# Designed miniproteins, single chains, continued (2): the designs that were tried, part 72

Each design is a single chain, and the fold is of that chain. pLDDT is the mean over its residues in the fold that is shown.

## One batch from the design tools (miniprotein)

Design m6488
Fold by ESMFold2-Fast:
Structure m6488 (fold): chain A 85 residues (1-85)
Amino acid sequence: MREEMIQLLRRAIEEVDKVKIEDKDAFFATLRAFVENAPLTEEQKKEALEILEKYEKEAKKAKSQEEFHEILRELLEELLKILES
């Protein structure tokens, strides 16, 4: 399960350029559900949710698709680090 989730997250990083700004709310809702269902400790879940909240706020300020994709890539990389720890 955990390794499968890591693989899914790595694929999401590779495909981040396919996410549109108009789909940001659905994207963050999906990631939140992913974190809630991940086999993480309570501490790891708290850290992941705090990271999600931080990057969601930054994504709302994005003025271009390129800026939005960079924010999402950083978010996914931070989540990957938590899952790999």
Scores: mean pLDDT 80

Design m6489
Fold by ESMFold2-Fast:
Structure m6489 (fold): chain A 97 residues (1-97)
Amino acid sequence: LKEEAKELIKKAKELIERAKELGNSLAVRLAEKAIELAEKALKEKDPELAKFYLERAKELLELAEKVLEAHEKGDIKKEIALTLRGIGLEIEYELEL
């Protein structure tokens, strides 16, 4: 679990640099939120709550990767759909976490 969180933080940081180069601010924000949740998982002493934070971090990073991939491929319709989903998750996690 802690090793997975550390690996996720590393991948998210790499994605942030790539997203910044491409000018995709949503992918940056989703990856930054994934890092925050993974860091919470690393500091959490309750194993169930740590797992919960790590699973939410994985969801955000996967979505950030998909947003960035759609952007790179010029799939505007898919990028818009994923962007709306990403905004929805940002709102959901701000209210629940």
Scores: mean pLDDT 80

Design m6490
Fold by ESMFold2-Fast:
Structure m6490 (fold): chain A 70 residues (1-70)
Amino acid sequence: GPAEEALKRRQELRERLDALVGVDPEAVREVMLGMGMSEETAELAVAILREDPSLSAEELERRALQRVLE
């Protein structure tokens, strides 16, 4: 159903984000926008990743969301 499709899409985007985080930080913005994040959150994520390229996709998402809420 639609909920299962949404979860599958989020998993696919998460896997793509994880693959890109070590290779193409700029593509991370596009993937995060595809995950339903705001442009501000996606831009912050790219900036955070440029400051610390060792971050996992999971930690990057968490930090970007925290920055937006501040």
Scores: mean pLDDT 73

Design m6491
Fold by ESMFold2-Fast:
Order: structure tokens, then C-alpha cells, then sequence
Structure m6491 (fold): chain A 75 residues (1-75)
């Protein structure tokens, strides 16, 4: 899956982190797991591209991207 959106929140836990991203086209909320270094490189309010090998899974009001090797890149 590839998602472009705005960072609404982030956290880092050990070698991994999580980024909450609002898709700029759909308005859907994605919770992406990624390496800590990718998460640390972005800030709330940044526009990012999330690239995940995992398919999106709906978890209530969120779409989860459960790929700890996902890439988060500022665009």
C-alpha cells in the first residue's frame, strides 16, 4: 500500500514507531508502523508518503498498515 497524507501524530517505541496519517485524497486515517529512524525524521504537520508491503486492515475508525519495515518519507 502507498498512502500520501499529513502527519497527525507519532510515537517511537524502541527500534520501531507509529505514525498517524490523514490521507489527503480520501480523508481516511492510517496508523502506520515503521522503523524508528523514519518516524523520527518527520514531524506533526508534515506531508509524507507511507510505503507498506502490508495491505491496509480496518481497525474501527483507523486503517492499520502493520508493516514494521514500512517507509515513511517527507514529500
Amino acid sequence: AVVEGEVLGKTVVGDYGYVLVRDTETGELYLAEAPAEDVEAVEVGDRVRVTSSAPAVRAGDLLALPDPRARVEKV
Scores: mean pLDDT 79

Design m6492
Fold by ESMFold2-Fast:
Formats: sequence, C-alpha cells, structure tokens
Structure m6492 (fold): chain A 123 residues (1-123)
Amino acid sequence: DILSLLDRLEEEAREVSEKLAEQVELVKEIYLLEQESKTSEDKEKIEKEINEKVQELMKLLDETFPEHQAALERVLQDPEAVARFRAAMAEFQRQLDELRSQASEDIILFLRAIRRDLLLLRA
C-alpha cells in the first residue's frame, strides 16, 4: 500500500540524504491529511494544513534541486547507469500504477520525483 511504499522510500532515502528523507516524511504527512479530510467535519482546517506541508515540501525540493541536477549529469555520462536508471524507474512506475487509486495525483507525482532523485543520488 501507499504507507508501506512511503516507509520503504524513507528508509532508502535516509541512507543517501537526510533532506530526501525529510521530503518522504512530508509526502507521508500530506497523504495522511488527505485521508483524514475524507471523513473530517473541518475540511477547511485540514486543507490549510495540507497547503502548509506542500509549501514546506516545495521549499525543500528547491533547496535540493542543484545537487539532484548534478547527480543527473553524472548518470548521463554512463550509458549503463542510464539503462539501470530507466529500468528502475519503469519498475517503480508499475508499482505506482497499481497504487494510483489509493492516492491523489499530487502524491503519485511526489513519489515519482523522490524515487527519481533517490536513484540518481545512489548512482
């Protein structure tokens, strides 16, 4: 499920980058707030909390962008690394497609971005 995937990504991210692990934690918090909003009487309060967490995540993504871009440039120098990266992203996309009905499009996009950056930093 989405939570099991998030927990696995957080553990994998923490081995590579504390900031990437923080990004996974924020995505998990956003996901849990989205689930809470489905049954909450105070949807406006939850929506405000989601917006605040999304802003924190976007700021953290901006802060890590130059490092992740440098990692991408390194991977592009090695055709075998590019092939491994593409295969790993295709596998992750299959996992996301199975989970697509369990999460918002925003959560799916954030998970894809985090997995991409994790794979680039590990290369």
Scores: mean pLDDT 85

Design m6493
Fold by ESMFold2-Fast:
Structure m6493 (fold): chain A 86 residues (1-86)
Amino acid sequence: MEEEAKKLEEEVNERLEEAYRLLSEAMGTGSEAAIERAREAVRETERLAKEAKKVDPEVGEKMLKKAQGLRELLDRVAAAVRAAAR
């Protein structure tokens, strides 16, 4: 139980870091491929955050809020990349 909650938190943090890196790359390069990879990382982060919420509601809620912020950032970066491509 303690190990499960901690493991989920670590996995969420790893996916968050990966998604931020991909979004940074997309903003710098205008790469649609990087946007698609970031989108997948955001989905995985959301799924793991929901699992964490089942184990610890407060921790999971904080993780979900981070995933929500990532989704908002993804939408903004995708819009900016699309605009810059023209």
Scores: mean pLDDT 79

Design m6494
Fold by ESMFold2-Fast:
Structure m6494 (fold): chain A 111 residues (1-111)
Amino acid sequence: NKDDLLIAYGIFSLLDNQNVTRLKKLLNEVGVNVSEDTLKNLINALNRLSKNAREKLLEGLKNRDEKTAGPYLTFLIGLDPEAGTRLMVLLAKLPASAAPLFVKAAEEVKS
């Protein structure tokens, strides 16, 4: 779903900028809890991508371009399948109405 790509854009933008506090606040506001270990493992997986690969992933997610974002997201999940599975469960729990909130948070943290 296209809304899931925008939510993922917000999550990965906040993680890439190491704004874990903002991400936790945003998740709590939409009624979802995620463990600190899961967030740490996702940060570690994301840091294993080159800067260029992270930029392409974020651009693809922001543009709702599954053809561009999909391969990078699959590779990222493959680096830590447990954290990746927890991310997919998180995305499934988040309502489509949360997408604008995640996009706003991503744009606010962009420095």
Scores: mean pLDDT 81

Design m6495
Fold by ESMFold2-Fast:
Structure m6495 (fold): chain A 102 residues (1-102)
Amino acid sequence: MLEEENKMLDELASKDPKKAAGYAAGRDALRAETGEKDKLLSEEEILNTPGMKIETEEIKTPEGTKATARATLPSGVEAVTVMLVKDGKIVSSGSLVLPPLV
């Protein structure tokens, strides 16, 4: 499962680093809400999630393109992914998931 996700992320990052970061953030937000760590989520499943908001940005750095994405669900679950892409390859990534504050 982790290897299949890495392959999907690499394919997205080679085409559009923002899409790769957005996918990772949306996936992490949905998994945090559902608890389904073992399910492979497609880009279409994430994009078709009602009320999901995904904000992305990218900047060019000497080390490559840095893409940041923030995914927010109506429940208030938020996930942030930061990804560094060089020559169409993900060289580093980090994610943070914040549960809703009650």
Scores: mean pLDDT 77

Design m6496
Fold by ESMFold2-Fast:
Order: structure tokens, then sequence, then C-alpha cells
Structure m6496 (fold): chain A 75 residues (1-75)
């Protein structure tokens, strides 16, 4: 499997469906979509972000409660 390719696809779809979503929110959606294969820590390291920054972005996605983003995140 290609978790990086899946993440890239989810980030692209999130940006197309919700153009106002920040890059961090798009990364958060992709992180949630691949959560069974890649940890938040590994995603944070790969994207040059802290775990705290990624956790905050995930919280923003959940608080936004946009059904399109939640579906992309597998929620």
Amino acid sequence: MRPGAEMAARMLEAGLLVPEASTDERIAVATLAVRDEISQREVAEATGRSVGTLSRAIRRVLERNDPRLLELAGL
C-alpha cells in the first residue's frame, strides 16, 4: 500500500471540497484517513510539524464539523 499517495489524494480532495480549509487542516484530514497505517507522530515528522500543531489542526477539523471533510477522514 502507498500511505503517502492516499494522504496526497485526501489532501487534494479536501482542498477541492473546502477551498477555505488551511494546509494544516488538509493534512489533518489525510492524517485521520490513514490513522490505522501511520501515527500522528510520523505524519508530523514527515511534514515538518510538531505533534501539537497536527493535533490542533485535527481539533479544528472536528470543530468545523463539515460532513465532506469528516467523510474524507473516515469518520
Scores: mean pLDDT 80

Design m6497
Fold by ESMFold2-Fast:
Structure m6497 (fold): chain A 98 residues (1-98)
Amino acid sequence: SEKKKLIQEATTVAVSANILRSALETVYPHLDEEEQKKAEEAMELFKRAAELAKKAIEAAEEGDLEEARKLLEEAKEELRKGAELATPVLLAADAKLR
């Protein structure tokens, strides 16, 4: 049960990070220089979140639930930081494309 929950949460983090990174890549050409710099920082954070989430899945599959929880918490924190940078950039892009 715990192993399955950790894998599911880590998968959700990885998927969320990849969706947000793809959204930033899609809007990137419509951003100004300041927004592009923030998008680049957010994309790097989302890349780290996905990599950490993948390591959390691998640790959980190997039965190291303590390491899996630690990696998942790190992945969530990178995702949170990325989302804080990405949200105003994505909102600005939405306004420009309407």
Scores: mean pLDDT 89

Design m6498
Fold by ESMFold2-Fast:
Structure m6498 (fold): chain A 61 residues (1-61)
Amino acid sequence: PEREKLVELLLSPDPKVRAEAWYKLAVEGTPEDVPLLEKVLPKLPEEEQPIVQALIETLRL
């Protein structure tokens, strides 16, 4: 599905692609995305993990 592909883009080797995916998830994300984000979180670059963690927290609201 579209959402799963978007979350997978966070694992892209291209930092521009990762940034764009993160931005789209921040704008369009729903609580249903939280389990998908939690699965990819430990696979993300260490410097990007806090950003995605904050997104998860926001979407849980």
Scores: mean pLDDT 78

Design m6499
Fold by ESMFold2-Fast:
Structure m6499 (fold): chain A 64 residues (1-64)
Amino acid sequence: ADVLGLAERIAEATRAGDAAAARAATEQLKSDMGLSGDQATQVGAAASAGGAERGAELARKLAA
């Protein structure tokens, strides 16, 4: 999956206040990377606060 693209969607949806889109992108990232719910939540928070690149970096580290 495009980890950076999914992190971008989380960041954009969060900035727009679109909770449904943010949740959908976070669940897709969780599924694609094999993350736990807590790990997926951390990735979503990182993407929202630090941008898509930070979210993608964290997702890759947690999936390793």
Scores: mean pLDDT 81

Design m6500
Fold by ESMFold2-Fast:
Structure m6500 (fold): chain A 92 residues (1-92)
Amino acid sequence: MEDLKESLREMAEKYLALAKEKGFPESVIEKLEKALEKIDSDPLEAIKLLAEAVAEAMLWQAEQNPEKVDVEKVREQIEKEMEELDKLLEKL
């Protein structure tokens, strides 16, 4: 559990730094900051927030290059992955 919390913190900090550097949407930045706040008190909520932030960032990047990336396919894939994550978290 402690190793998981450290990995989540490192990942969230790395993505937060990248998001600020690349000018990702403010909603992505807010979710990453909330994930960092929740790691110690609610690590499962932190995982969900981190996943949502990454998903939103991926969709935003796809929308910037619609000619090169199938935005609808990316959106559908993200939706399915988030549904699977929610089901996994409910079992814990």
Scores: mean pLDDT 76

Design m6501
Fold by ESMFold2-Fast:
Structure m6501 (fold): chain A 99 residues (1-99)
Amino acid sequence: GLASLEAASEAEVEKLRADLIAEIEENWEKIPAEIAKTIAEVGEAEVAADKQAAVAKADALIAKYAGKSKAVTIVAEALRGIAEGLPKEEIIARIEAAA
């Protein structure tokens, strides 16, 4: 949940980042279903049926947690990129840059 992400150690943050990048690279053709489910479970983020609502929720999490929780920002950036339908490479770059 969000509380677990907020309390994540630097090692747990880097593991989360690596795990999400690996899932995106290995399962790209299944990613909208599999990664969205993983992001929703880990971040307690509801995968909205409405793409615009999912993007807005990700934006709100990024705005609230930028510079405060890397783990929440990583999950939110991945969710946003998937919800927008961004290219795989751009989603990975956003996850790598999340702070």
Scores: mean pLDDT 69

Design m6502
Fold by ESMFold2-Fast:
Structure m6502 (fold): chain A 82 residues (1-82)
Amino acid sequence: KLSPEEYEKLVELVDALIEGDDEKTAALIDELKKENPEVLEFAHKTVSTVIQENREELEKLSEEEQKERLRELILEELEKVK
């Protein structure tokens, strides 16, 4: 179970990562690593699992469609632990 604050931070990290905001992504990773390393580990496992299980589907999509689909799938998994 994630706190509302931890959940909001994860959603912000996912959005920054998908949009390619490298500075924001790096800052959020550093913050989570210091304050909530367990939350960062959970995010990493979720992203890795989503990519691995949906690799064949994602490979058929354009780069833009892959970003949109990844965001959808990751946020769906994060919503389950809110």
Scores: mean pLDDT 76

Design m6503
Fold by ESMFold2-Fast:
Structure m6503 (fold): chain A 88 residues (1-88)
Amino acid sequence: MTPEFLERVRELERELLEEVEANAEEKTREFVREMHARGFERLAEILEEVGADPRLVEAFRRLAEAARAGAPEAELRALLEELAALFE
């Protein structure tokens, strides 16, 4: 797994969360949450398949669960920051 790939994923997620906060209707928020959850779940599966650090796999699974549960944007951002720290 390349650090540059995860950095791009984190940047995209931050941009999406900011856009949702600025402009989203409830339906858009629900759609974005489900898409984020699915994305994080799939990334966790791929990371596990390539033998990545188990902490990264677990972090993405936690992000997926939080996103699907409709956790506050601040919590999702905090989890993304924790994931970034694991990649240092």
Scores: mean pLDDT 73

Design m6504
Fold by ESMFold2-Fast:
Structure m6504 (fold): chain A 64 residues (1-64)
Amino acid sequence: SLEEQLDQIETELEKAELTLAELQDLEVQVGVLRIKAVVEQASNETLDRLDALEQRIQQRRAEL
């Protein structure tokens, strides 16, 4: 489900060490989930989670 995929990405982002390639893969996954969330008319809570994940990924990339 969409929520399970969000939980998985969130878990991956908790890892202390992530490579640029891993972060780029997570960015693609978040992008795909955002499209699905819009199509499925997901809750504002789900959309906020997607925004938070996108911000976390961008922050992690900037820290490399």
Scores: mean pLDDT 84

Design m6505
Fold by ESMFold2-Fast:
Order: sequence, then structure tokens, then C-alpha cells
Structure m6505 (fold): chain A 71 residues (1-71)
Amino acid sequence: MSQKELSEKYRRELAEKVGKELGLEPETVLELIRKRDYETLGKLAGVSPKEVKELVEREEKELLRQHIAES
């Protein structure tokens, strides 16, 4: 697996976890995370952009930890 493929899979998994937490479709979350558009994510989920950013960063760290533990 290339690093780019791992990064894309990781972003998709992140979007699925964030989408589940916020009640949003993973594809919508993935697009907005790629654009770092936390304001739109916050509006769709009914939370502040700061809370969305903190959630994304938290889930990203947890996913990284899980991938290291499985490696």
C-alpha cells in the first residue's frame, strides 16, 4: 500500500466516524474535511466550528493510535 492510499483510506474512516457522531453522511463529511470547512460541518450538525475541529482532531488521533496498535 502506498502512503497516499493509506491516507485516503484513513480520511474515509475518519469521515465515517465523524459523520456517525454528527449524524451526517460520510461523503459530505469527507468533502468538508478535505476543504477544512468546519463552519459548514458545524452548521449541518448544529454545533460550533470549534467543536467540529476538536472532534475531527480527536477522532484522527484515535484512528492513528488504532492503526499503530494493529501494525
Scores: mean pLDDT 75

Design m6506
Fold by ESMFold2-Fast:
Structure m6506 (fold): chain A 86 residues (1-86)
Amino acid sequence: MGELVSLSVERENGVDRVVAEFESLDPETTLYGLGSLTDESGTQHLAPVVAGQKVRVELSLPNMKRARFVGVDESGNVTAEAVVEK
């Protein structure tokens, strides 16, 4: 099982930096961090997938409208989710 540890959004000079951190509650379980961001034009961007017991998913986009991040276990269960809208 994973959980959301932190979610941060910073905007500077029209660029939004979004960071979601997830951590496995079981130290023997691998967690996969996935992220998708939509800009103001409606274009969807995917963050690189990261894997580990503690995962940090980060992406920067000019004028982000929406971001969604999920932590997924090795069985494909979504164990944590974070959503940001501006």
Scores: mean pLDDT 76

Design m6507
Fold by ESMFold2-Fast:
Structure m6507 (fold): chain A 96 residues (1-96)
Amino acid sequence: MELSPELKELLKKIREKMNEADELVRQVLAQASPEEAREILEEYGRLTRKIHELLRKAWQAVEAGDEETARKYLEEILKLVDEFIAWLKERLAQLQ
C-alpha cells in the first residue's frame, strides 16, 4: 500500500523531533555526571525500543490497510518524543 500524504508528514515530523532529541541528549551528556549520564542513556534506550515497537505496529497496520490505526501509532511516537524532549530540557536547565 502507498503511504498517504498524512502518514508521510507524520514520519517527517517524527524524524525532525528525533533529531532534536539527539541534539539535546548530546548537550545534556556534555554537562552530566557519570550517574546522570547513565540515567539519560537508559531513558533514551527505553524510548528508542518503544519507538521501534510502535513503528513495527504502524507498518503492520499499513499492510492491513488500516491507515487510522497506523496514524494513531505514529501520533503516539510523536507524543513520546515530545515528552522526552521536555524531560531533557528540564534536565539541561538544572545542569546550567
Scores: mean pLDDT 85

Design m6508
Fold by ESMFold2-Fast:
Structure m6508 (fold): chain A 85 residues (1-85)
Amino acid sequence: MMKDIELAYRETLQTANEQLDLDSARKVNEKAVEAQKKIDENRSDPEKVRKIYLELAEFMIKVAEEQGKDEVRKKAEELKKLVES
């Protein structure tokens, strides 16, 4: 359900801000702001909203992998799994 996706997204973003370096955290937050605007524009289309969360989750997985931050990667992978279910 969307509430589970929103909770997982919020937790993933918090973990990214706590674990990533400042530059990587800023990059993630810039993408999160962009994603939130797209979600707000597409609130009536659940499939588009899910696709936006999927793209954001994949971006966070990539950043976490590049930084070797397993905690962030696992949280982003959990978010991706929820979006794909």
Scores: mean pLDDT 82

Design m6509
Fold by ESMFold2-Fast:
Structure m6509 (fold): chain A 65 residues (1-65)
Amino acid sequence: MKTTVLTLSSVGASASVTLEIGGRPVEVTFTRTSATSVEVRFVMDGEVLSVETVATASNQVTVTV
């Protein structure tokens, strides 16, 4: 497993990681939308596959694959 820690300490802060799923790169972008929520976007080949909202008050987001 690979673990990456991202810091999102202010509203509008964003960070991206690239994951390989089935040999294809998927870009995952994390954006803090409020003090208690982060938006997660999954993009492959310029197409938005999924947009999810995660409830977290932490200024750090841990991604494990």
Scores: mean pLDDT 77

Design m6510
Fold by ESMFold2-Fast:
Structure m6510 (fold): chain A 89 residues (1-89)
Amino acid sequence: AAAEARILALLEEALAELAPLAEELRASDAPKEEKVERLLRELARLLSERTGNPEIVGLVEEIIRAIREKAPDEEVEALGERLLAALRA
Protein backbone atom coordinates (compact mmCIF):
# COMPACT_ATOMS: atom_id res chain seq x y z
CA ALA A 1 0.00 0.00 0.00
CA ALA A 2 2.73 2.50 0.97
CA ALA A 3 4.77 1.72 -2.17
CA GLU A 4 1.79 2.41 -4.45
CA ALA A 5 1.12 5.73 -2.67
CA ARG A 6 4.79 6.76 -3.10
CA ILE A 7 4.75 5.84 -6.82
CA LEU A 8 1.55 7.85 -7.37
CA ALA A 9 3.01 10.89 -5.56
CA LEU A 10 6.26 10.64 -7.59
CA LEU A 11 4.31 10.39 -10.86
CA GLU A 12 2.07 13.36 -9.96
CA GLU A 13 5.12 15.51 -9.14
CA ALA A 14 6.97 14.39 -12.29
CA LEU A 15 3.91 15.04 -14.48
CA ALA A 16 3.60 18.57 -13.06
CA GLU A 17 7.28 19.23 -13.91
CA LEU A 18 6.72 17.74 -17.40
CA ALA A 19 3.74 19.98 -18.22
CA PRO A 20 5.86 22.66 -20.03
CA LEU A 21 7.61 19.98 -22.13
CA ALA A 22 4.26 18.33 -22.94
CA GLU A 23 2.90 21.70 -24.18
CA GLU A 24 6.06 22.25 -26.30
CA LEU A 25 5.70 18.78 -27.85
CA ARG A 26 1.95 19.27 -28.46
CA ALA A 27 2.81 22.34 -30.59
CA SER A 28 5.58 20.41 -32.41
CA ASP A 29 5.17 18.65 -35.77
CA ALA A 30 7.69 15.97 -34.74
CA PRO A 31 6.67 12.29 -35.21
CA LYS A 32 4.55 10.86 -32.37
CA GLU A 33 7.26 8.27 -31.58
CA GLU A 34 9.88 11.00 -31.06
CA LYS A 35 7.52 12.95 -28.78
CA VAL A 36 6.82 9.85 -26.65
CA GLU A 37 10.56 9.04 -26.51
CA ARG A 38 11.43 12.56 -25.33
CA LEU A 39 8.69 12.53 -22.67
CA LEU A 40 9.82 9.10 -21.41
CA ARG A 41 13.47 10.20 -21.15
CA GLU A 42 12.58 13.36 -19.21
CA LEU A 43 10.22 11.37 -16.95
CA ALA A 44 13.03 8.85 -16.29
CA ARG A 45 15.46 11.67 -15.41
CA LEU A 46 12.99 13.21 -12.92
CA LEU A 47 12.11 9.85 -11.33
CA SER A 48 15.80 8.86 -11.09
CA GLU A 49 16.61 12.18 -9.36
CA ARG A 50 13.70 11.84 -6.91
CA THR A 51 14.31 8.16 -6.04
CA GLY A 52 18.12 8.18 -6.27
CA ASN A 53 17.86 5.02 -8.40
CA PRO A 54 19.93 5.17 -11.62
CA GLU A 55 18.39 1.87 -12.86
CA ILE A 56 15.22 3.80 -13.75
CA VAL A 57 17.02 5.61 -16.60
CA GLY A 58 18.38 2.31 -17.95
CA LEU A 59 14.96 0.65 -17.83
CA VAL A 60 13.31 3.57 -19.65
CA GLU A 61 16.04 3.48 -22.33
CA GLU A 62 15.28 -0.26 -22.78
CA ILE A 63 11.56 0.55 -23.13
CA ILE A 64 12.35 3.24 -25.74
CA ARG A 65 14.57 0.74 -27.61
CA ALA A 66 11.83 -1.92 -27.55
CA ILE A 67 9.24 0.55 -28.90
CA ARG A 68 11.65 1.79 -31.61
CA GLU A 69 12.45 -1.79 -32.67
CA LYS A 70 8.72 -2.69 -32.62
CA ALA A 71 9.25 -5.42 -30.04
CA PRO A 72 6.26 -7.59 -28.98
CA ASP A 73 3.82 -5.99 -26.51
CA GLU A 74 4.80 -8.70 -23.99
CA GLU A 75 8.42 -7.45 -23.94
CA VAL A 76 7.35 -3.83 -23.40
CA GLU A 77 4.94 -4.96 -20.64
CA ALA A 78 7.71 -6.96 -18.90
CA LEU A 79 10.02 -3.91 -18.97
CA GLY A 80 7.16 -1.83 -17.54
CA GLU A 81 6.77 -4.30 -14.66
CA ARG A 82 10.52 -4.07 -13.96
CA LEU A 83 10.27 -0.26 -13.96
CA LEU A 84 7.40 -0.41 -11.43
CA ALA A 85 9.46 -2.78 -9.24
CA ALA A 86 12.41 -0.33 -9.35
CA LEU A 87 10.09 2.53 -8.35
CA ARG A 88 8.80 0.46 -5.39
CA ALA A 89 12.33 -0.13 -4.09
Scores: mean pLDDT 75

Design m6511
Fold by ESMFold2-Fast:
Structure m6511 (fold): chain A 92 residues (1-92)
Amino acid sequence: MEELRRKVAERLAELRPAWVALAREWEERLRAVEAEFAGLDEDEVIARLEELGATKLARLLRLLRELRRAVEEGREEEAERVLEEIRRVLEE
C-alpha cells in the first residue's frame, strides 16, 4: 500500500515540469477567483474552470481525483492507467 503511494508520487514528480508550466500559464487568471474556489467542492471547482476556458486544467483535476481514489482503494492497475492519461493530457 505504501509502495503504491510512493510509486505514484515518483511518477507525478516526473510530470511536475509540465504541470508547473500549465499552472503558471493560468496563474494570474486563477488568482482573480482564488477566494471563490476556497468555498467550492471538487465538482464545482472543475465546472468553474471549464467556464473560465481552463479545459485542460479541469481534465487534469478530474484525473487527479480518479488517481487519488485508485490509490486509496489499492487499485494499482487503475492508478497506472490514470497516470498515463495525465501524461497524455500534459503532452498535448
Scores: mean pLDDT 73

Design m6512
Fold by ESMFold2-Fast:
Structure m6512 (fold): chain A 97 residues (1-97)
Amino acid sequence: MERFEELLKRFEEEVKRAAELTRRANELLEKTGKLPKELLELEAEISMEIMRISILKKNKDTATEEDIEELERAIERLREAIEEMEKVLEEEEKKLE
């Protein structure tokens, strides 16, 4: 079972989603001149989880079962933060200008 590699593939997909949300947030900032505090907090959370996962990825050759479980939890937290950021962006975009 290539669980670690499958988790890294999921991480790559979530990073692409996060990049698209950052692009949308930048467009919102250009239109409104300010991002809501909730978006800034979610962007910070996403960045922290990406950093944590990148550290775990660097140690893949010595990864313990506990490291794999932490990777899975970090990816789940990342997904939840991305989903929440997407909801906040959709709500703010509905208020467009």
Scores: mean pLDDT 80

Design m6513
Fold by ESMFold2-Fast:
Structure m6513 (fold): chain A 70 residues (1-70)
Amino acid sequence: SMAEQYQALADASIDGARANVEAGDIERARDLLRIGLESMTRDAPRSPAAQQAAQRLQQQLREVERRLQG
């Protein structure tokens, strides 16, 4: 289903970001989350599942951006 696809894409973006944070590449983690978020926000007005995925990615992006600011 489309809902499963959005969840899988969000999970992949979050997992990729986590791996980059663990490797010390916080900027790469931010960029991966931004790319995922852009895709989800394009679909969010037409899909509740995309909106939920976008919210998850926004939360992770805020955490990563906080680390970049200190």
Scores: mean pLDDT 85

Design m6514
Fold by ESMFold2-Fast:
Structure m6514 (fold): chain A 81 residues (1-81)
Amino acid sequence: MFKEKGEEYYKKGLEALAAGDYVRAASYFIQAGNYFEKSGDYKKAAEYYRLAAEAFRQAGDDETANVFEKKAKEYEKKYKS
């Protein structure tokens, strides 16, 4: 199911963060967000897109971080409705 795949990618993202691989961590968090989005869990999708943005900032990629920060804010609006 989509939620199980999302949780799997989230755990891989945490492992990549622990290894200092911020770009890889961001990619895993994006995949986690995509799977929770497919499951209709917009709150978790927003949380994971925000984690991806933070990982890109730690990697020094502020431009890509801003893209995912905006995406997270859009999904935050969806689950508050």
Scores: mean pLDDT 85

Design m6515
Fold by ESMFold2-Fast:
Structure m6515 (fold): chain A 56 residues (1-56)
Amino acid sequence: ALNNLQKTRLLQALKQDEALVATLQGYGLELSEEHAEKIHQFLQAVRPSLLQQIEA
């Protein structure tokens, strides 16, 4: 599970797609530019629901 600091950073990163990729890489995830673009597109589609779930 994410701690409060990681949760806050993830919430802020979801509002800025570039910051999300950097945050995930900081957690030890390797993301290529192609994978980052796929994540960006996915997040634009699901961001409102994800933000609501993470904030809960």
Scores: mean pLDDT 62

Design m6516
Fold by ESMFold2-Fast:
Structure m6516 (fold): chain A 99 residues (1-99)
Amino acid sequence: NLFNEFDIDKDGTIDFEEAKIIAEYLLKTSETAKHLSDKEIEELIEKLFKEADVNGDGKLDKEEFERFMERLKSLLALSDEEFEKLMKEAIEILKEKKA
């Protein structure tokens, strides 16, 4: 039920700002991506978001969000345990920014 934890607005979708907060946290915390500039991180997130947003509505439904996160996880070469830990931490950051 990870998608429901990220869907703070409970509208059944995750917008670009929410996806960016999550992905930026994973990228900045990851050993694999530590060499990337803030601009490169933002460009990467935008590309991954656009690839996942198949219907082009600027929002990710559950299936599109899962695709976005799987691509990010694979790119960062994260283990399942590392990914789960970072996702839980990202949820807390998202909640703080939405409060």
Scores: mean pLDDT 75

Design m6517
Fold by ESMFold2-Fast:
Structure m6517 (fold): chain A 80 residues (1-80)
Amino acid sequence: EVVFSEKEKKLKDLAAEIAKAGKEINADKNNPEAIGTLVRKIKEYVELAELPKSVLNEALKELAKYTGISVGTLKRYAKK
């Protein structure tokens, strides 16, 4: 018994929202609100897809390189 079609659609929709948030950051890399939203969406995707914690850590490291912001600061933007 699998509801994979519904979960798959949710994952696809979430990936699209992550892509939109990424475009906002590409336009302004100094937007803490957009960065916080992107980090939260990435966490939600990883949790929903039941991916290893290493995937989240890797994504945050890549985002840190792209934005020039430390992983610790990215986590702070996502917390509150």
Scores: mean pLDDT 75

Design m6518
Fold by ESMFold2-Fast:
Structure m6518 (fold): chain A 76 residues (1-76)
Amino acid sequence: MIEKLEKAAEFLIELARRGLDPSPLLEELAQFLSKYLPQETVDEYRAALREALAAGDLARVEELLRQAIEQVKKQL
């Protein structure tokens, strides 16, 4: 379970680095997170990730994805 989330996060970052649209993978990630986290928290991560991606702030994207993964680990 966690391995799939970590791989999805790595792939999202790779797509963003290449200037490709990560939106479909971001939505899949948000759906996965909604199984473990409150909807409010998922919506906050989704919004923050969209803003960071739009700004080209890959360091912020990596930070947000790491935080989301750690929150899911705490729920397992």
Scores: mean pLDDT 81

Design m6519
Fold by ESMFold2-Fast:
Structure m6519 (fold): chain A 87 residues (1-87)
Amino acid sequence: SRLEELLKKVDELVEEVLKKIENNEPLEKLKKFYNEKKKEIEEIVEEAENDPSLSDEEKTEFGKYVKKKFEELLEKLYEYEEKVEKE
């Protein structure tokens, strides 16, 4: 489905940031990479909001999913930043 395609694109972008955290990427490079991927995800959200093949319910579900993924990703970034600052 179109919703599944959009969800998969978001998951792939989130996974790229998580891999950089797992590989102990330097914090400044990680923050830059996160901002680039955040922009790409925001472009996908705009695409979804303007997609006539998606219902209003599907658009709402997608928006909630993206919000949850950003919240989870930000928590991981804050944990990583604190770890780097204490080491």
Scores: mean pLDDT 84

Design m6520
Fold by ESMFold2-Fast:
Structure m6520 (fold): chain A 94 residues (1-94)
Amino acid sequence: DRRDTIDRLVEEADRAIEEAERYLKEAKKALEEGRYEEAIRKARMALMYAGTAIVLASKLESLGETETAQEFRERADKIIEEATKIIKEAKEKL
């Protein structure tokens, strides 16, 4: 069922964003506490999960779910921007 496939992809994309947000929060905390190497590792994990969400969004778009795909891309892009900032700041502090 196409609808069941779409629902599954949405759930997978949402889980990927939730994991990315969790790692981003951990990276921010590590950066604030001076744990720069951990901040970089956690931010890289956030980038990996955000990348997974973008791949899943592309699959949703191919199934005609353009608006939902765009929403997931926007959420992932925000995570990528914040994680990239954390990596840059942590590297400058090492």
Scores: mean pLDDT 92

Design m6521
Fold by ESMFold2-Fast:
Structure m6521 (fold): chain A 76 residues (1-76)
Amino acid sequence: SEEEEKKAEELFEEISKFKTKEEFDEWLVEKYEEDEEVLKYIAKALIKLTDLPESYIESAIEEIKKYIEEVKKEKK
């Protein structure tokens, strides 16, 4: 939807402002814990940027979830 596309664009703009992996990782974990739906928008943004078909969205969401869990383990 247009709303989902707008959200994906806003999230990607926010991500592009981070200059360090640490800042990005902290932001990603916080966003996910506040609203799990953020992964849908991030996945959609990544798919559009890599010109991958929408069928990859589910795989992208799972990969992002795995990355978040890895980041959480490092911060403990």
Scores: mean pLDDT 74

